# Designed miniproteins, single chains, continued (5), part 48

Each design is a single chain, and the fold is of that chain. pLDDT is the mean over its residues in the fold that is shown.

## One batch from the design tools (miniprotein)

Design m17741
Fold by ESMFold2-Fast:
Structure m17741 (fold): chain A 94 residues (1-94)
Amino acid sequence: SLSIEELKKKIEELEKEIKELELEKEFLEGMIGLLEGMIGWIKKHVPDTPENREFIAKLEKKIEELKKKIEEIEKKIEELKKEIAELKKKIEEL
């Protein structure tokens, strides 16, 4: 059986990993906001040409790629939260 101290250290490591993933998610959300702002500015102020539509489509594709990365991060955070809950339960059962 793992000691209570070893279980607590594992929880602290997982909580740190969650915090790092939450910061990465926040950064990616910020990038999406900047790209959406850029698309909005182009649509209002730049001529609607085929070339500009293709450029907007590339930016929209980048936003969708970033959204998929955020979904993967969110899934990882939920998995880590479940691991923490299981470790906390083991401590309470000792």
Scores: mean pLDDT 90

Design m17742
Fold by ESMFold2-Fast:
Structure m17742 (fold): chain A 79 residues (1-79)
Amino acid sequence: KKIEELLKKLVELYKEFSPDKEKAEKTEKKLLENLEKYEEKLKEMVEELLKNGEEVLEKTEDEKEREFIKKLLEIAKKY
């Protein structure tokens, strides 16, 4: 399940950059339980991120935010 693996990697990245790990865990569980409902939206988001992500990265000055975007792009590219 490629979309399930993508979701898990995205949640791991979110936990790394978010102080609220409990909220991230609850979100992961909810999304995994309703994966079929979110599969189409996740694919659309990944396509949008790949298309516009490099442009967003160029406009981002915050170092931590840039690192987050770079990791998101790498996850999206592997999907």
Scores: mean pLDDT 69

Design m17743
Fold by ESMFold2-Fast:
Formats: C-alpha cells, structure tokens, sequence
Structure m17743 (fold): chain A 56 residues (1-56)
C-alpha cells in the first residue's frame, strides 16, 4: 500500500538508512539488525512477510 511505503521511506530517511541496505538487513536477519527490523514491524503493525513485500 502506498501510504505504508511512504512511511517506510520516511522511517529510513530519519535514520539515514538506504532502502536497499535495509532490505539486505531484513533478509539476513542477523542478531545485530534484528532489533531494528522488529522495531519497524511493530511501528507499522505488519507481519514479517508484509514488511518484506513493502520493502521490495
């Protein structure tokens, strides 16, 4: 959904993260990146699958 995609872009911009890098982080799901991915999921109230769909 366009609104959620814009919220993701704003969230990443506010944290100086590129969308491309965040996709890699979400796919790898390493311990160092897990808290940030979980935080974004909670903020947007989306499932892991929905988050990956919105990022792509």
Amino acid sequence: KEEKKKLIEQYLKDRNLSREEFIKWAEEFKPENAPLVISLMTYLKVSPKELVELLK
Scores: mean pLDDT 69

Design m17744
Fold by ESMFold2-Fast:
Structure m17744 (fold): chain A 61 residues (1-61)
Amino acid sequence: REKVLEVAVKAAERLMQEGKTEISFEEAKRIVREVAKELGMELTDEEIDRAAQLVLDILGV
């Protein structure tokens, strides 16, 4: 769970820096996978889905 939150926060920060606040769930999953790989974290498909949802929630607030 802590890994999921860390990846989601980093992904949301990257998207905000790029000015991309309107994204799809599929795009969120793509960025989550990229960030997880860069951080050396292995996430399951379920954890990727949860992190992507958290990214959308962070950007929507």
Scores: mean pLDDT 78

Design m17745
Fold by ESMFold2-Fast:
Parts: C-alpha cells; structure tokens; sequence
Structure m17745 (fold): chain A 76 residues (1-76)
C-alpha cells in the first residue's frame, strides 16, 4: 500500500460517507496493510478532525489522508 492508495480510498469514501465514515475507512485500510493498531487508531482520530474541518471536500480529505499515511509509514 502507498500513501496514494490511501488518498484514493479517502476520495472514494467521501462520496458516500460523512467525516466519521471516511476516517474509519482509512483506519481500516491502514490496519489491513499491517500498520500497528495504535498508530492506525491515532491516524483515524486525527483524520476524523481534519475531515470535519474540510467540509465534505473529497480532495482535501484525500490530501490529508496522504500526508498522515506518509507520517505513519515513517513510524512503522
């Protein structure tokens, strides 16, 4: 999995889900990719806040997910 894959997942999820749903989808994708549960959960909570501030903007959600995934991969 790449940060670009996570960004695309967030973009797609933003069409069907609210901020909580998009954050959960990204968190699940990180867990399925072998990211430790503690890091995936922290990433999910940070993205939940970012997505609420983005106001349903799919591209802003995708960019936030990409940046956070890059940070999480450096910690893994």
Amino acid sequence: MTPEDVAEAARVASRFADADGVARAVGTLLLDSGIPPELAREAEERLRKAFKEAGKDAEKNAEAAKKLTEEVLKES
Scores: mean pLDDT 80

Design m17746
Fold by ESMFold2-Fast:
Structure m17746 (fold): chain A 72 residues (1-72)
Amino acid sequence: LEEEIERLRKEAEEEKDPREKALLLAETGEKLALAGKYEEAIEYYKKAVEVAEGELKELLEKRLKEFEKIIS
């Protein structure tokens, strides 16, 4: 899991396409949540929302709100 998170984080940093970058950032957030690192998961989801557009942005915003409610 930790190795997978590191791989995804590096792939997200290297990705130039905004859509693919948003998806990689969101996947990194999901894996961080699976590891119990919800604060970091929220940070990565916020980054994903920043680069995403259209329907993808709306979906990521909804997921971000779910993570925020878990921690609050």
Scores: mean pLDDT 79

Design m17747
Fold by ESMFold2-Fast:
Parts: sequence; C-alpha cells; structure tokens
Structure m17747 (fold): chain A 85 residues (1-85)
Amino acid sequence: MTAEQLLEEAERLLKQGRYKDALEKARKALELAERELGPDHPLVTRALIVEADALDKLGEKEKARELAIKATATGIRGVGRDFDA
C-alpha cells in the first residue's frame, strides 16, 4: 500500500467512527511518507493531521496536541521558505 492509500483508508475510518483503526492506518501512512517522500512532504503533514484527529477522538489529548503542533510547524516551514526575504 502507498502512503496516499493508507491516508484515504484512515480518513474513511475516521468518518465511520473507527478511531483506533484510523490511527493505525495514519501511523503507517506517516512512516511510509517520511521514508519514501521525506519529512516535509504534504502527505506527511496530512498523515500527522489525521493521526492527531484520531488520537483526539480516542481521548489521547496530549499526543493529539503534540502531533497537531508538529503538523503546524511543517506547514509554517513551507510558507516561510517561500517568502524568504
């Protein structure tokens, strides 16, 4: 499976309320995206967001917050790089 396919499955599982299954798919997608595409690729950011949402829904608030911050930092990095003065 590709990282994109795992993310689509994770998003479907979130919609169905299957948060633990969504978390597992998002984690696998994150690992594959980081290894195949690099840590700053958009699919890595998407995987972090999905994993954070699944963790939040499962009551793992601290872990969800950490991943949401990491996803935000990845997004800020891209924007700052494009507007380097």
Scores: mean pLDDT 76

Design m17748
Fold by ESMFold2-Fast:
Structure m17748 (fold): chain A 59 residues (1-59)
Amino acid sequence: MELYRAREDFFAQSPDELSLKKGDLVELLERVDSTRVLAKSLVTGEEGIVPLAALERVA
């Protein structure tokens, strides 16, 4: 499992994006492109697209 942590708060701008608070743990599900990933929040269980730059790899 690729585990990441939100480096900063991220607010979803569209229904396909995932809102995160700084420190939230997420699982990487898929790389969408060079700048975006599909992730699952381990806090809420919700899935959505987030910028990779907002994430820091933990495991």
Scores: mean pLDDT 83

Design m17749
Fold by ESMFold2-Fast:
Structure m17749 (fold): chain A 95 residues (1-95)
Amino acid sequence: SEEEGLKLLNEGKELMAEGKYEEAIKKFDKAASLLPKSSREYGLAYYLRGEARYLLGDYEEAAKDYEKAAESFELAGDYGSAEIAREKAKEYKEK
């Protein structure tokens, strides 16, 4: 299931590049359900779902996704990505 989670994460990234944000969100949601919560890739799935939601104008939901990404990045030991995600969450809550 982790291998399938990584495949879905990559499919979501391709959909993001194509501007298919709603379809990308579905892929990132499924990817997160299959990836370990302590993994960097789990954090990345939430981060990218937040990016897609932001691009659709769903600022409040994007902020929540960035907060969850930050928590997951910290659990994975990726403090730099966690800081970036927290800053985005803060900025988008004020939209």
Scores: mean pLDDT 88

Design m17750
Fold by ESMFold2-Fast:
Structure m17750 (fold): chain A 55 residues (1-55)
Amino acid sequence: SPEQQLRDQLDVRIQEIADRERARLDAGEMSLEEAIARAKEEVDKEVAEYEKQLA
């Protein structure tokens, strides 16, 4: 269903965000607090777009 496809896409995007921010944290490019803040902002945007697309 379209709703299931949107949910699957959201799950993939959240995982990509987590993997990217973890990689940056592991590389010492940012603090743990900055990584958490960035991940939250990006996840919140993806969730908002997902909710906007729901019927």
Scores: mean pLDDT 82

Design m17751
Fold by ESMFold2-Fast:
Structure m17751 (fold): chain A 62 residues (1-62)
Amino acid sequence: SMAEKLKKEALKYIEEGKYKEASELEKELVKLGDIESAMDVGVKVLELAVKRVVEKKLEEKR
């Protein structure tokens, strides 16, 4: 289905660190009504974003 294709592309973008592109595909999954897939993608995008913020703060503190 289209939802399965979008979910696979979003997960690939997350693996590549492209969280903005993954977030756009999350919005498309919501439009299709696949809330479960959208939530899965959204959680992974948030996890990646949090890790990057923590890493940046650790670098700032040496």
Scores: mean pLDDT 79

Design m17752
Fold by ESMFold2-Fast:
Structure m17752 (fold): chain A 55 residues (1-55)
Amino acid sequence: SKVEEAKKIIEEIIKAIEEEDMKKAEELRKKYFELLDTLPEEDRQEIVEYERELS
C-alpha cells in the first residue's frame, strides 16, 4: 500500500540523517511529500502520526 511505502520512506530519511547523507535525505523528503499529496487525509494523518512516534 502507499501508506506502507510512505512509512518506509520515513525510516529511510531517518537512516540518511543518521548517516549524514543530507542529499539523500532531501531527495527522500521530496518523494515523501509527493506521495502524501496523492493520499486521502485519513492516510496522511496515519503517516504523520507514525513519523511523530519515530521522532
Scores: mean pLDDT 81

Design m17753
Fold by ESMFold2-Fast:
Formats: C-alpha cells, sequence, structure tokens
Structure m17753 (fold): chain A 94 residues (1-94)
C-alpha cells in the first residue's frame, strides 16, 4: 500500500472503532497498518487494545510477537507466540 492507501485504511478502521468501540478486529487491523508503516509503537498500542477487548484474539498475540521479533527481543516474541498458540485450540472463530 502507498502512504495515501495507509491513511485511507487508518481512517476507515478509526470510523469502525467509533461505530463499535469493542471491535477487537478493527483495532488489530489498525495495528497491522501501523506495523506495515514501521510505526511499531503505534502498532503495539493497538494490538494491546485488541487483546484488552478480546484476550482470545490469537492473531493479536501473534502480531505482538512479530513486533518484538523485529526489535530483536526474542524472549518476548517467543512468549507472545506461545500465548497465541495456547489460545488457538479454544478460539471459537478458528
Amino acid sequence: LSNGDYETAIKKYEEEIKKDPNNAEAYLNLGLVYYKQGKLDEAIKYFEKAIEIDPNNADAWAALGNVYLVRFEFEKAEEYYKKALEIDPNNPFA
């Protein structure tokens, strides 16, 4: 995506959050847009918000693992990936 496409995606997910503040998937998607832009601190904040709303969102835990892997914080990355794997068997959407 170009920078303009990222801005459009951000605005769209922010509008979805405004309509439904408990939409964990919208927070996850917003975090993924920031992650793709290399805005890792923003990505972490939105992934943490997605987990706060839905602690069983395995994709959000895995996304946090990816951020910490990029930061070379391997122990944190392993912890978050393990959490995502532990959630997957109990995820009603998987």
Scores: mean pLDDT 81

Design m17754
Fold by ESMFold2-Fast:
Structure m17754 (fold): chain A 110 residues (1-110)
Amino acid sequence: PTTVKQPASVEVAEGGSVTITADYTGSGLTNISWFKEKPGEPLELIASSSGKVDPAVAGRFSISVDKSKGKAYLNISDVKREDAAVYYPVAGTPQGYFYGQGTTLTVVPA
């Protein structure tokens, strides 16, 4: 079975850069997507390995995948206070979709 693991939390200063790493197991990864969850807001698709990126964060957010190591990365540059949220990687496989537990991104004032 496919599993997705990620750190519980990461911290970054406003204006800095951070990478949230997801480790996945199993073969046959077809796609990976990152979703943002923030209290009072709907769950939002931020980026996908298919090349889709939310226009609101285009240019600051990117996704990369290292299939040889079973790693997926959400890369965030020029971090803004509004980026503080829980980020969920979702791995798509022929067997279905597998979710990470969420990484809480904390943004501290610069």
Scores: mean pLDDT 81

Design m17755
Fold by ESMFold2-Fast:
Structure m17755 (fold): chain A 70 residues (1-70)
Amino acid sequence: LTEEQEKEVYAALAEIYLYLARQALKDGNFEEAIRMAEKAIELARKAGDPQTVADAERILKEAREGLEKA
């Protein structure tokens, strides 16, 4: 893969993990939401996608707050 193609793969994977984190958050599975959001952040950083990083960080914060209130 070219470097550009590698970034596209990382971006696609980051979006998948972001989706999974969001689903886990909606289901009240805060530990899973944290895990998926952390993976999304790592992959989005490799992709050079600051928007997906920000979105995943927001989910991570909400999941951590939810876990404390559970």
Scores: mean pLDDT 86

Design m17756
Fold by ESMFold2-Fast:
Structure m17756 (fold): chain A 59 residues (1-59)
Amino acid sequence: SEKEKEEKKVELKKEARELLLELMDEPFDKRIEKLREWAEEKGDEELIKQIDDTEEIVK
């Protein structure tokens, strides 16, 4: 349902923020690897694309 989709987006955003805070002391490659694993686990193709685009920009 639409409400479930909205709740999932809010939860994913919260999880991403918490994960980034956990990874703040990790090297860049480790952070990207962990974010990609998390996004793949969630099955969100849009999120995976955002991570890939970010990696390319930062190199």
Scores: mean pLDDT 72

Design m17757
Fold by ESMFold2-Fast:
Structure m17757 (fold): chain A 68 residues (1-68)
Amino acid sequence: GEAGKKSGEAAAKAGAAGDAAAASTLGHQMYRVAENEEEKEYGYLAAKAGRAGDAAKASQYGRLAAEA
């Protein structure tokens, strides 16, 4: 949905900027507002990658969530 798309875009942008902490927070937000299982899965993966400090993977999963 629109909320998931906006959160996914924000997570992708934060991850691309190297902000793993922000990408993790936004990934968790995607997980909460997800309207389908694909958005939920990518939101979870973005949050997990961001928490691990992997900003590049968090950005990739945020992008995938936004397209879901």
Scores: mean pLDDT 78

Design m17758
Fold by ESMFold2-Fast:
Structure m17758 (fold): chain A 82 residues (1-82)
Amino acid sequence: MKEGEKLIEEGKKLIEEGEEKIKKGEELLKKGLEYLRSGSLSAEKAAGVVLRGLGLIVEGELLKKKGEELIKKGKELLKKAE
């Protein structure tokens, strides 16, 4: 099977995983900020939710970047294939 196709598949999978992590991180970030605003949790606990959300967003962005690089490399390989 063409190496370019495999790189595109791997890249798409990483982008999907990255987008999922970003969405989950954004949800946690919003929820953590709501907890801080409402006082429904201790400030320490609410801050922990915010930090976890930020961590997921960063992880997701890194996965998306890696996935995009793999897709570009795969497409370049396919351009040189018959």
Scores: mean pLDDT 83

Design m17759
Fold by ESMFold2-Fast:
Structure m17759 (fold): chain A 59 residues (1-59)
Amino acid sequence: GMSEIKELEERIKKLEEEIRRLEEEAAKRGGFTLDQQIELGVLRLELAVLKLVLEKLKS
């Protein structure tokens, strides 16, 4: 429903902000550590799943 769409959009925004934070931290360090790459991979996977669900709900 419409409330589910709003909740997914808010979760997507939060994940995008978290990914941006990690990218900014990596930029200051001169690159990603292994731990940061793993964390980033998990967040990117979550983001991809939520975006796919949102697309299906809007279609």
Scores: mean pLDDT 81

Design m17760
Fold by ESMFold2-Fast:
Structure m17760 (fold): chain A 71 residues (1-71)
Amino acid sequence: NAQEYAEKSVEYAKAGDLDTAVEYARKALEIAPDDPEVQKAVLEVAGALSRAGRNAEAIRLTKPIAEKQAA
């Protein structure tokens, strides 16, 4: 489910496997983009991407959340 994918994305991000973290974060967003736990996990993964210098990927990952917040 979306919460399990969100949890895995944060776990992989903490482990330094950012590519796998992004895959799980994207899957969670596809299922439940409006879920606060999914949004929180996506922001945590984006933070890890930014700390690694992968800012363009962080922006792309958070774009669906940012667009909804602007409404």
Scores: mean pLDDT 79

Design m17761
Fold by ESMFold2-Fast:
Structure m17761 (fold): chain A 74 residues (1-74)
Amino acid sequence: SARELLEEARRKIDEAERLIREGRYDEAIRLAEEALKLALEAMRLDPSLVPEAIGLAIRAIGLIFEAELLKKKA
């Protein structure tokens, strides 16, 4: 279901945040990209979840940019 996609996206975002703290940037980017895809699919399937899905999508995009920036500085 769309809600299950958002729950999976949230788990992937939490894991990506942990991986960034560990310096595992490539793995964090991969999980954040997967989370973004899941959030976008959830919005397509259930418009009532759009506010929650947008929040998760913004977090995922932020993590991708953060990890890419930190990777370039390493």
Scores: mean pLDDT 87

Design m17762
Fold by ESMFold2-Fast:
Structure m17762 (fold): chain A 62 residues (1-62)
Amino acid sequence: DYEEKLKLAEEKVKEAKEKSVSEAAALAEQAAEGLKSNKELAEKMEKLKKELEEEYKKLLEE
């Protein structure tokens, strides 16, 4: 079930984000790869990954 996989991926990313934004971005990328055969869900996870990467870049600008 792709919806269940997406939900689990989002939960893992959320938990990782509390500790490290870069770790959360890596998990989101891995989840996007796992959802590749469902284009709509893969795009949703890819968007989350890009948001996390942008947040990580903001931290690096410090």
Scores: mean pLDDT 71

Design m17763
Fold by ESMFold2-Fast:
Structure m17763 (fold): chain A 110 residues (1-110)
Amino acid sequence: DIKITESGGGTVPEGGSRTLTMKVSGADISKHTISWYIQKPGELMKFVASISGDKVVVHPEYQGRVTPSVDYANNTAYMTLTNLKREDSGTYYGVLDHGLFGQGTELTVV
């Protein structure tokens, strides 16, 4: 069975940078679509970025500030956020094939 383990959250100053990590076990990450979503209290879950084969998609609000990447050798996906805003605070979920969610990683921008 597939297991997703997320890390890299915590508290970061406004204007700073953070890399979130999604480690996949039980599946070859290269054969799956990788997506990142943010969930804020009282709001709908919002799409941030995805990688599907050679296709990289970043939501317009995050273009220039968010870079998703994959390390196929280590079966791990990353999302680097730069120039962090207070509005980037929330729980980030790594998602495999649009349905398999990781446990979530909380990021707080102060």
Scores: mean pLDDT 88

Design m17764
Fold by ESMFold2-Fast:
Structure m17764 (fold): chain A 65 residues (1-65)
Amino acid sequence: MQDPELQRIAEEVRRATAAGDLRGAAEAYLKGSEYFKKQGKDDEANVLRRKAEELFAAAGLPPPL
């Protein structure tokens, strides 16, 4: 990644996943989705949002609003 914000989000996902923190990983993916949405990249935002929803479900948490 060449974007510092995306690199930070990827690092958060990696650390949360390594720690078994499914909620933290899901929240990091939501941040990435919001970032792409602000850039007008809806397809990329939707990919990251779906990944976050999968991780929330795996953690037994309700879907994000």
Scores: mean pLDDT 78

Design m17765
Fold by ESMFold2-Fast:
Structure m17765 (fold): chain A 59 residues (1-59)
Amino acid sequence: MEEIKIKGIKELAELAKDYSGEEVTRIVLKSAREIMDAKNEEEVKKVIEQTKAELERLK
């Protein structure tokens, strides 16, 4: 389970690399907390998908 969460956090960092600003930082921190609270791989994937959508809305 920890390995899946670590992979999720790394994927979150990759998603954020092309974005900057306070809003991005807030989204990333919120998503990281949700990944750490996830109980299975499916929940981690959902958090990543939601984060992608939130970052796209900032464009």
Scores: mean pLDDT 77

Design m17766
Fold by ESMFold2-Fast:
Structure m17766 (fold): chain A 68 residues (1-68)
Amino acid sequence: SAEEAKAQIEALIAEARRAIEAGDVETARKLLQEAEDLLRKAPLSAEELLALMNQLGDVRAAVDAAEA
C-alpha cells in the first residue's frame, strides 16, 4: 500500500542519516538507493512525493559531500 511504502521510505531515510552520522557512507548510499527505488514505484500523492523527494535530496547531498 501507499502508506506501507511511505513508512518504509521514511525508515530508510532515517537509517541513512544515522549511517552518515556514524561515518558509514557506504551503508548510507545503499539505503538511499533503496529509498529512491521505492519512491519511484510508490503510488503517492504529489504532496507526499515532493516531501520525500526533498528529504532524499538532502541525504543524497550529504552522502555526495562525504565522498568528495
Scores: mean pLDDT 83

Design m17767
Fold by ESMFold2-Fast:
Structure m17767 (fold): chain A 66 residues (1-66)
Amino acid sequence: GEAVKLAAIHEGEELLEKAKADPSVSEEEIQEIERLIEEIRNAKTEEEVIKLAGKLHELGKRLGLS
């Protein structure tokens, strides 16, 4: 539902803020986070939102942003 989508967007925006504050994160990596957030905004099903949120979470781990 809408709540799951809004939660995923919020988590993505928090990750984006951390990435922008971290000088070790590249502009390309920041753009990748922004792209995933946009994909979540455009997702039509809850399952798509969950899958995309999982990708954001894995990207955050890869970048060392817990």
Scores: mean pLDDT 84

Design m17768
Fold by ESMFold2-Fast:
Structure m17768 (fold): chain A 70 residues (1-70)
Amino acid sequence: SVEEKIREAIERAKELIEKHPDDKEIVEEAEAMIKRLEEALKEKVDELMALVLLIAAEGEVFVLERRAKR
């Protein structure tokens, strides 16, 4: 389900924070994404909005992971 994929995106963002705790920019951006996604799950947004948020989150995680690579 879209909700399960959103939870997977949250877990990926949490892993990114765990691996790069000293990178303030990555931590702040990942925490903001986690908060946004958790709020969407709590508010039970419609499936289309959930899908849009998922696509945005997957793109954000991809960008942050590339920034984290040396």
Scores: mean pLDDT 80

Design m17769
Fold by ESMFold2-Fast:
Structure m17769 (fold): chain A 59 residues (1-59)
Amino acid sequence: GDAELEALAKKYGVSVEEVRGAKTLLDSGFSEEVVVQYLVKEGGLSREQAEELVRELKK
């Protein structure tokens, strides 16, 4: 739910909108690599942080 996305946004230092965008891309069937690039470019995350966030979103 939104509370889970808010918690992830706070943990990784990104906006809730960016976490929601990443979740939407995953749910729409985009590859993990595309979502990692989205989080790096739009969220300003390191590649390692983006990969960790993607793993959390897939749980």
Scores: mean pLDDT 84

Design m17770
Fold by ESMFold2-Fast:
Structure m17770 (fold): chain A 82 residues (1-82)
Amino acid sequence: MIAEAEELYRRAAELEARAEAALRAGNAEEALRLAREAAELARRAAELLAAAARTREEILRAVAAALLAVAAETTAALAERL
């Protein structure tokens, strides 16, 4: 589960960065698609990390994944308004 959560988090971060780049380029449709996928992967990573968290460091990793999900959801919402 940890390896799966780490891979989901890495992929979500990559997709969110691409979504933000697409949004800056004026490609709202591409930004929306990428941001939605990033949000789904980040939410899944946050769920897995939160369920497994026992230490402060593990809790902070779960928080980071949850914050990434919020960022991706925000990017998607902004892309929908363009």
Scores: mean pLDDT 86

Design m17771
Fold by ESMFold2-Fast:
Structure m17771 (fold): chain A 86 residues (1-86)
Amino acid sequence: SEEEAVVEEALATLEAQAAAAEKKSKAEGNALRGAAEGLKENAKEGLEKAVETLEALAAQLEARGGDKASIEAVREAARRLREAAE
């Protein structure tokens, strides 16, 4: 379903960002992986945390002058995931 595709995309984004973050900080990588695992285990309960995690990531990337396309992709994943929660 479209909702399943949205969850899969959010999981891929969280896991990719966790792998990148873990190279610099295991604690940051573990937090992102925790959000992904929560979403996998119980999509309904893990979804709000995944949205908050993606939105926080987008804000951090923007504050650091990150690539606009990457920031927009993370925000779009959060938006679609939030819509799936409704």
Scores: mean pLDDT 73

Design m17772
Fold by ESMFold2-Fast:
Structure m17772 (fold): chain A 59 residues (1-59)
Amino acid sequence: SLLQKAIDLAFKAGKAYREGNYEEAVKLYREAAQLLRDGGFTQAAEEVEILADNIEKEA
């Protein structure tokens, strides 16, 4: 499902963030947010996009 794929991408993004790979983390979170939007999970998509924006500002 789109939700399950989005969750997997979010976990991979978190791992990239822990490893200091901020560009990869932002990319993976944005991919997860897009899948959430495609699945109709608009609020969750917005929350993940805000997370990606915050990482990008601090990187």
Scores: mean pLDDT 86

Design m17773
Fold by ESMFold2-Fast:
Structure m17773 (fold): chain A 91 residues (1-91)
Amino acid sequence: AKAPVISDLTIEQLAPDLALLRWRAAGDDLILNAFWRQRAGQPPQFIGFDRANQAAQRIRLQPGQQYRFWARAIAAGGIADSDPLTLTVAP
């Protein structure tokens, strides 16, 4: 089986403390999509997972922080990571 692909990963700020993370993943026998964030100077943090190939999750933010977000698609054919997204939250 081929490794999965994350074709779209987007983030939209809805409020000073809230964003919507949207994704699209494709692959044979997709098991789940896992999501990670990282603040500058901090280790990566797991923030959740979803089994939907295309959906959205609400993510809590802190004003004035810069975050990197990425997704990992896990399938019978392997694992694929998205390119990271950067979001700077206004103070």
Scores: mean pLDDT 82

Design m17774
Fold by ESMFold2-Fast:
Structure m17774 (fold): chain A 61 residues (1-61)
Amino acid sequence: MKKKIEEAEKRMKEIAEKYKDDLRKFALELEKLYLEYGRDPEVGKLATETYLKVLKEQEAA
């Protein structure tokens, strides 16, 4: 099991909770995390999915 991917996912959830009111900062923090993990395609996919989930939650409000 790839512990690196699991750790990245948990960190993305923390970023989402912290920056829910500022999508610009949220996107920047996700980009920083993606770069920290060396542009891993699986981490990039998780970042995109996390970002889209937050966007959908804001659209529903």
Scores: mean pLDDT 76

Design m17775
Fold by ESMFold2-Fast:
Structure m17775 (fold): chain A 70 residues (1-70)
Amino acid sequence: NLEETKELIDAEVPVFGYIVNAVTAERAGDYKQAAEDYKKAADIAESNPRIPQEVVDGLKKKAEEAEKKA
């Protein structure tokens, strides 16, 4: 259980950081930066089998939407 918790924290912290940066950029109208950060978050999330596919798909969709607005 402790090892599982550490694995989730190690994966979630980078994903969370990129999501926060992406949301901040999106709110500032920097859709190019938002798209890049959402893509990075999705890549990290996708590499971790413990993160639900729904979360990965959501991040990919956000990246695509931001890229279209850039």
Scores: mean pLDDT 75

Design m17776
Fold by ESMFold2-Fast:
Structure m17776 (fold): chain A 62 residues (1-62)
Amino acid sequence: SQQIQQLQQQYQELRANAEALREALRSNVDADPDTKQLMEDALRQAEQQAQQAQQQAQQLLS
């Protein structure tokens, strides 16, 4: 269904974004504390949204 396809795509995009943010945090160890905090908050948000999308897709498949 269209909804399952959209959720799967959203999950993949969020996972890719989280991975990019993790790599950016690893590479920018000298970033100022405010920038690092914003990146950590963005990573946490992306991870939570990915988990929610996965849960919704699972409910539609069951």
Scores: mean pLDDT 81

Design m17777
Fold by ESMFold2-Fast:
Structure m17777 (fold): chain A 82 residues (1-82)
Amino acid sequence: MSKEELRRKAAVYETAGNIALVGADIAESFGRKDEAARLYEVAAEMYRKAAELYRQSGDTENAERFEKLAEEARKKADEVRA
């Protein structure tokens, strides 16, 4: 893939992660803990994929940002299930 294609693909995963994160927050607000945890896990996976693609494209700043967001989402999934 070209660097441009990698960045476009990363943006798709970023958007998917953001949608999952919003869905998780909504599920948590309604007390749907299992659904919230699952959506936080999806957000973490999407952000991890975005980070990997940004890193491959040479965008280290966005790679680090999404690695952190993935870690935070994973922690929220664990917290909600506790």
Scores: mean pLDDT 88

Design m17778
Fold by ESMFold2-Fast:
Structure m17778 (fold): chain A 105 residues (1-105)
Amino acid sequence: MDEELRKLRFKHNQEYQAVLAELTRLRDLQERYRQSTDPEEKAKLQAEIDAERARVDQEVANMDKTFEEIIKLEEKRDPEKAKEWRKAYENVRQDIAAGRAFAEG
């Protein structure tokens, strides 16, 4: 169980880094959109922004799913620690929401 839990935590950290990378890309696309004066380029960038928003949502969903797997294992082992992890993850989700707001401009 300790090895499985470590692997899931590592996977969860990788998924968190993927979310941050997608948020960085979303911000870059939003900056390009604001700086563009070409309607055709703006239309293309808007489509890329919409696709990137969907990718952010999907990566967050993947991260949430992995987190629930971690919590299921922790609840069986240490229910109080699982409760602490849920609280810590709420802070991570707030940081992601703030990062998304910043990326959107």
Scores: mean pLDDT 89

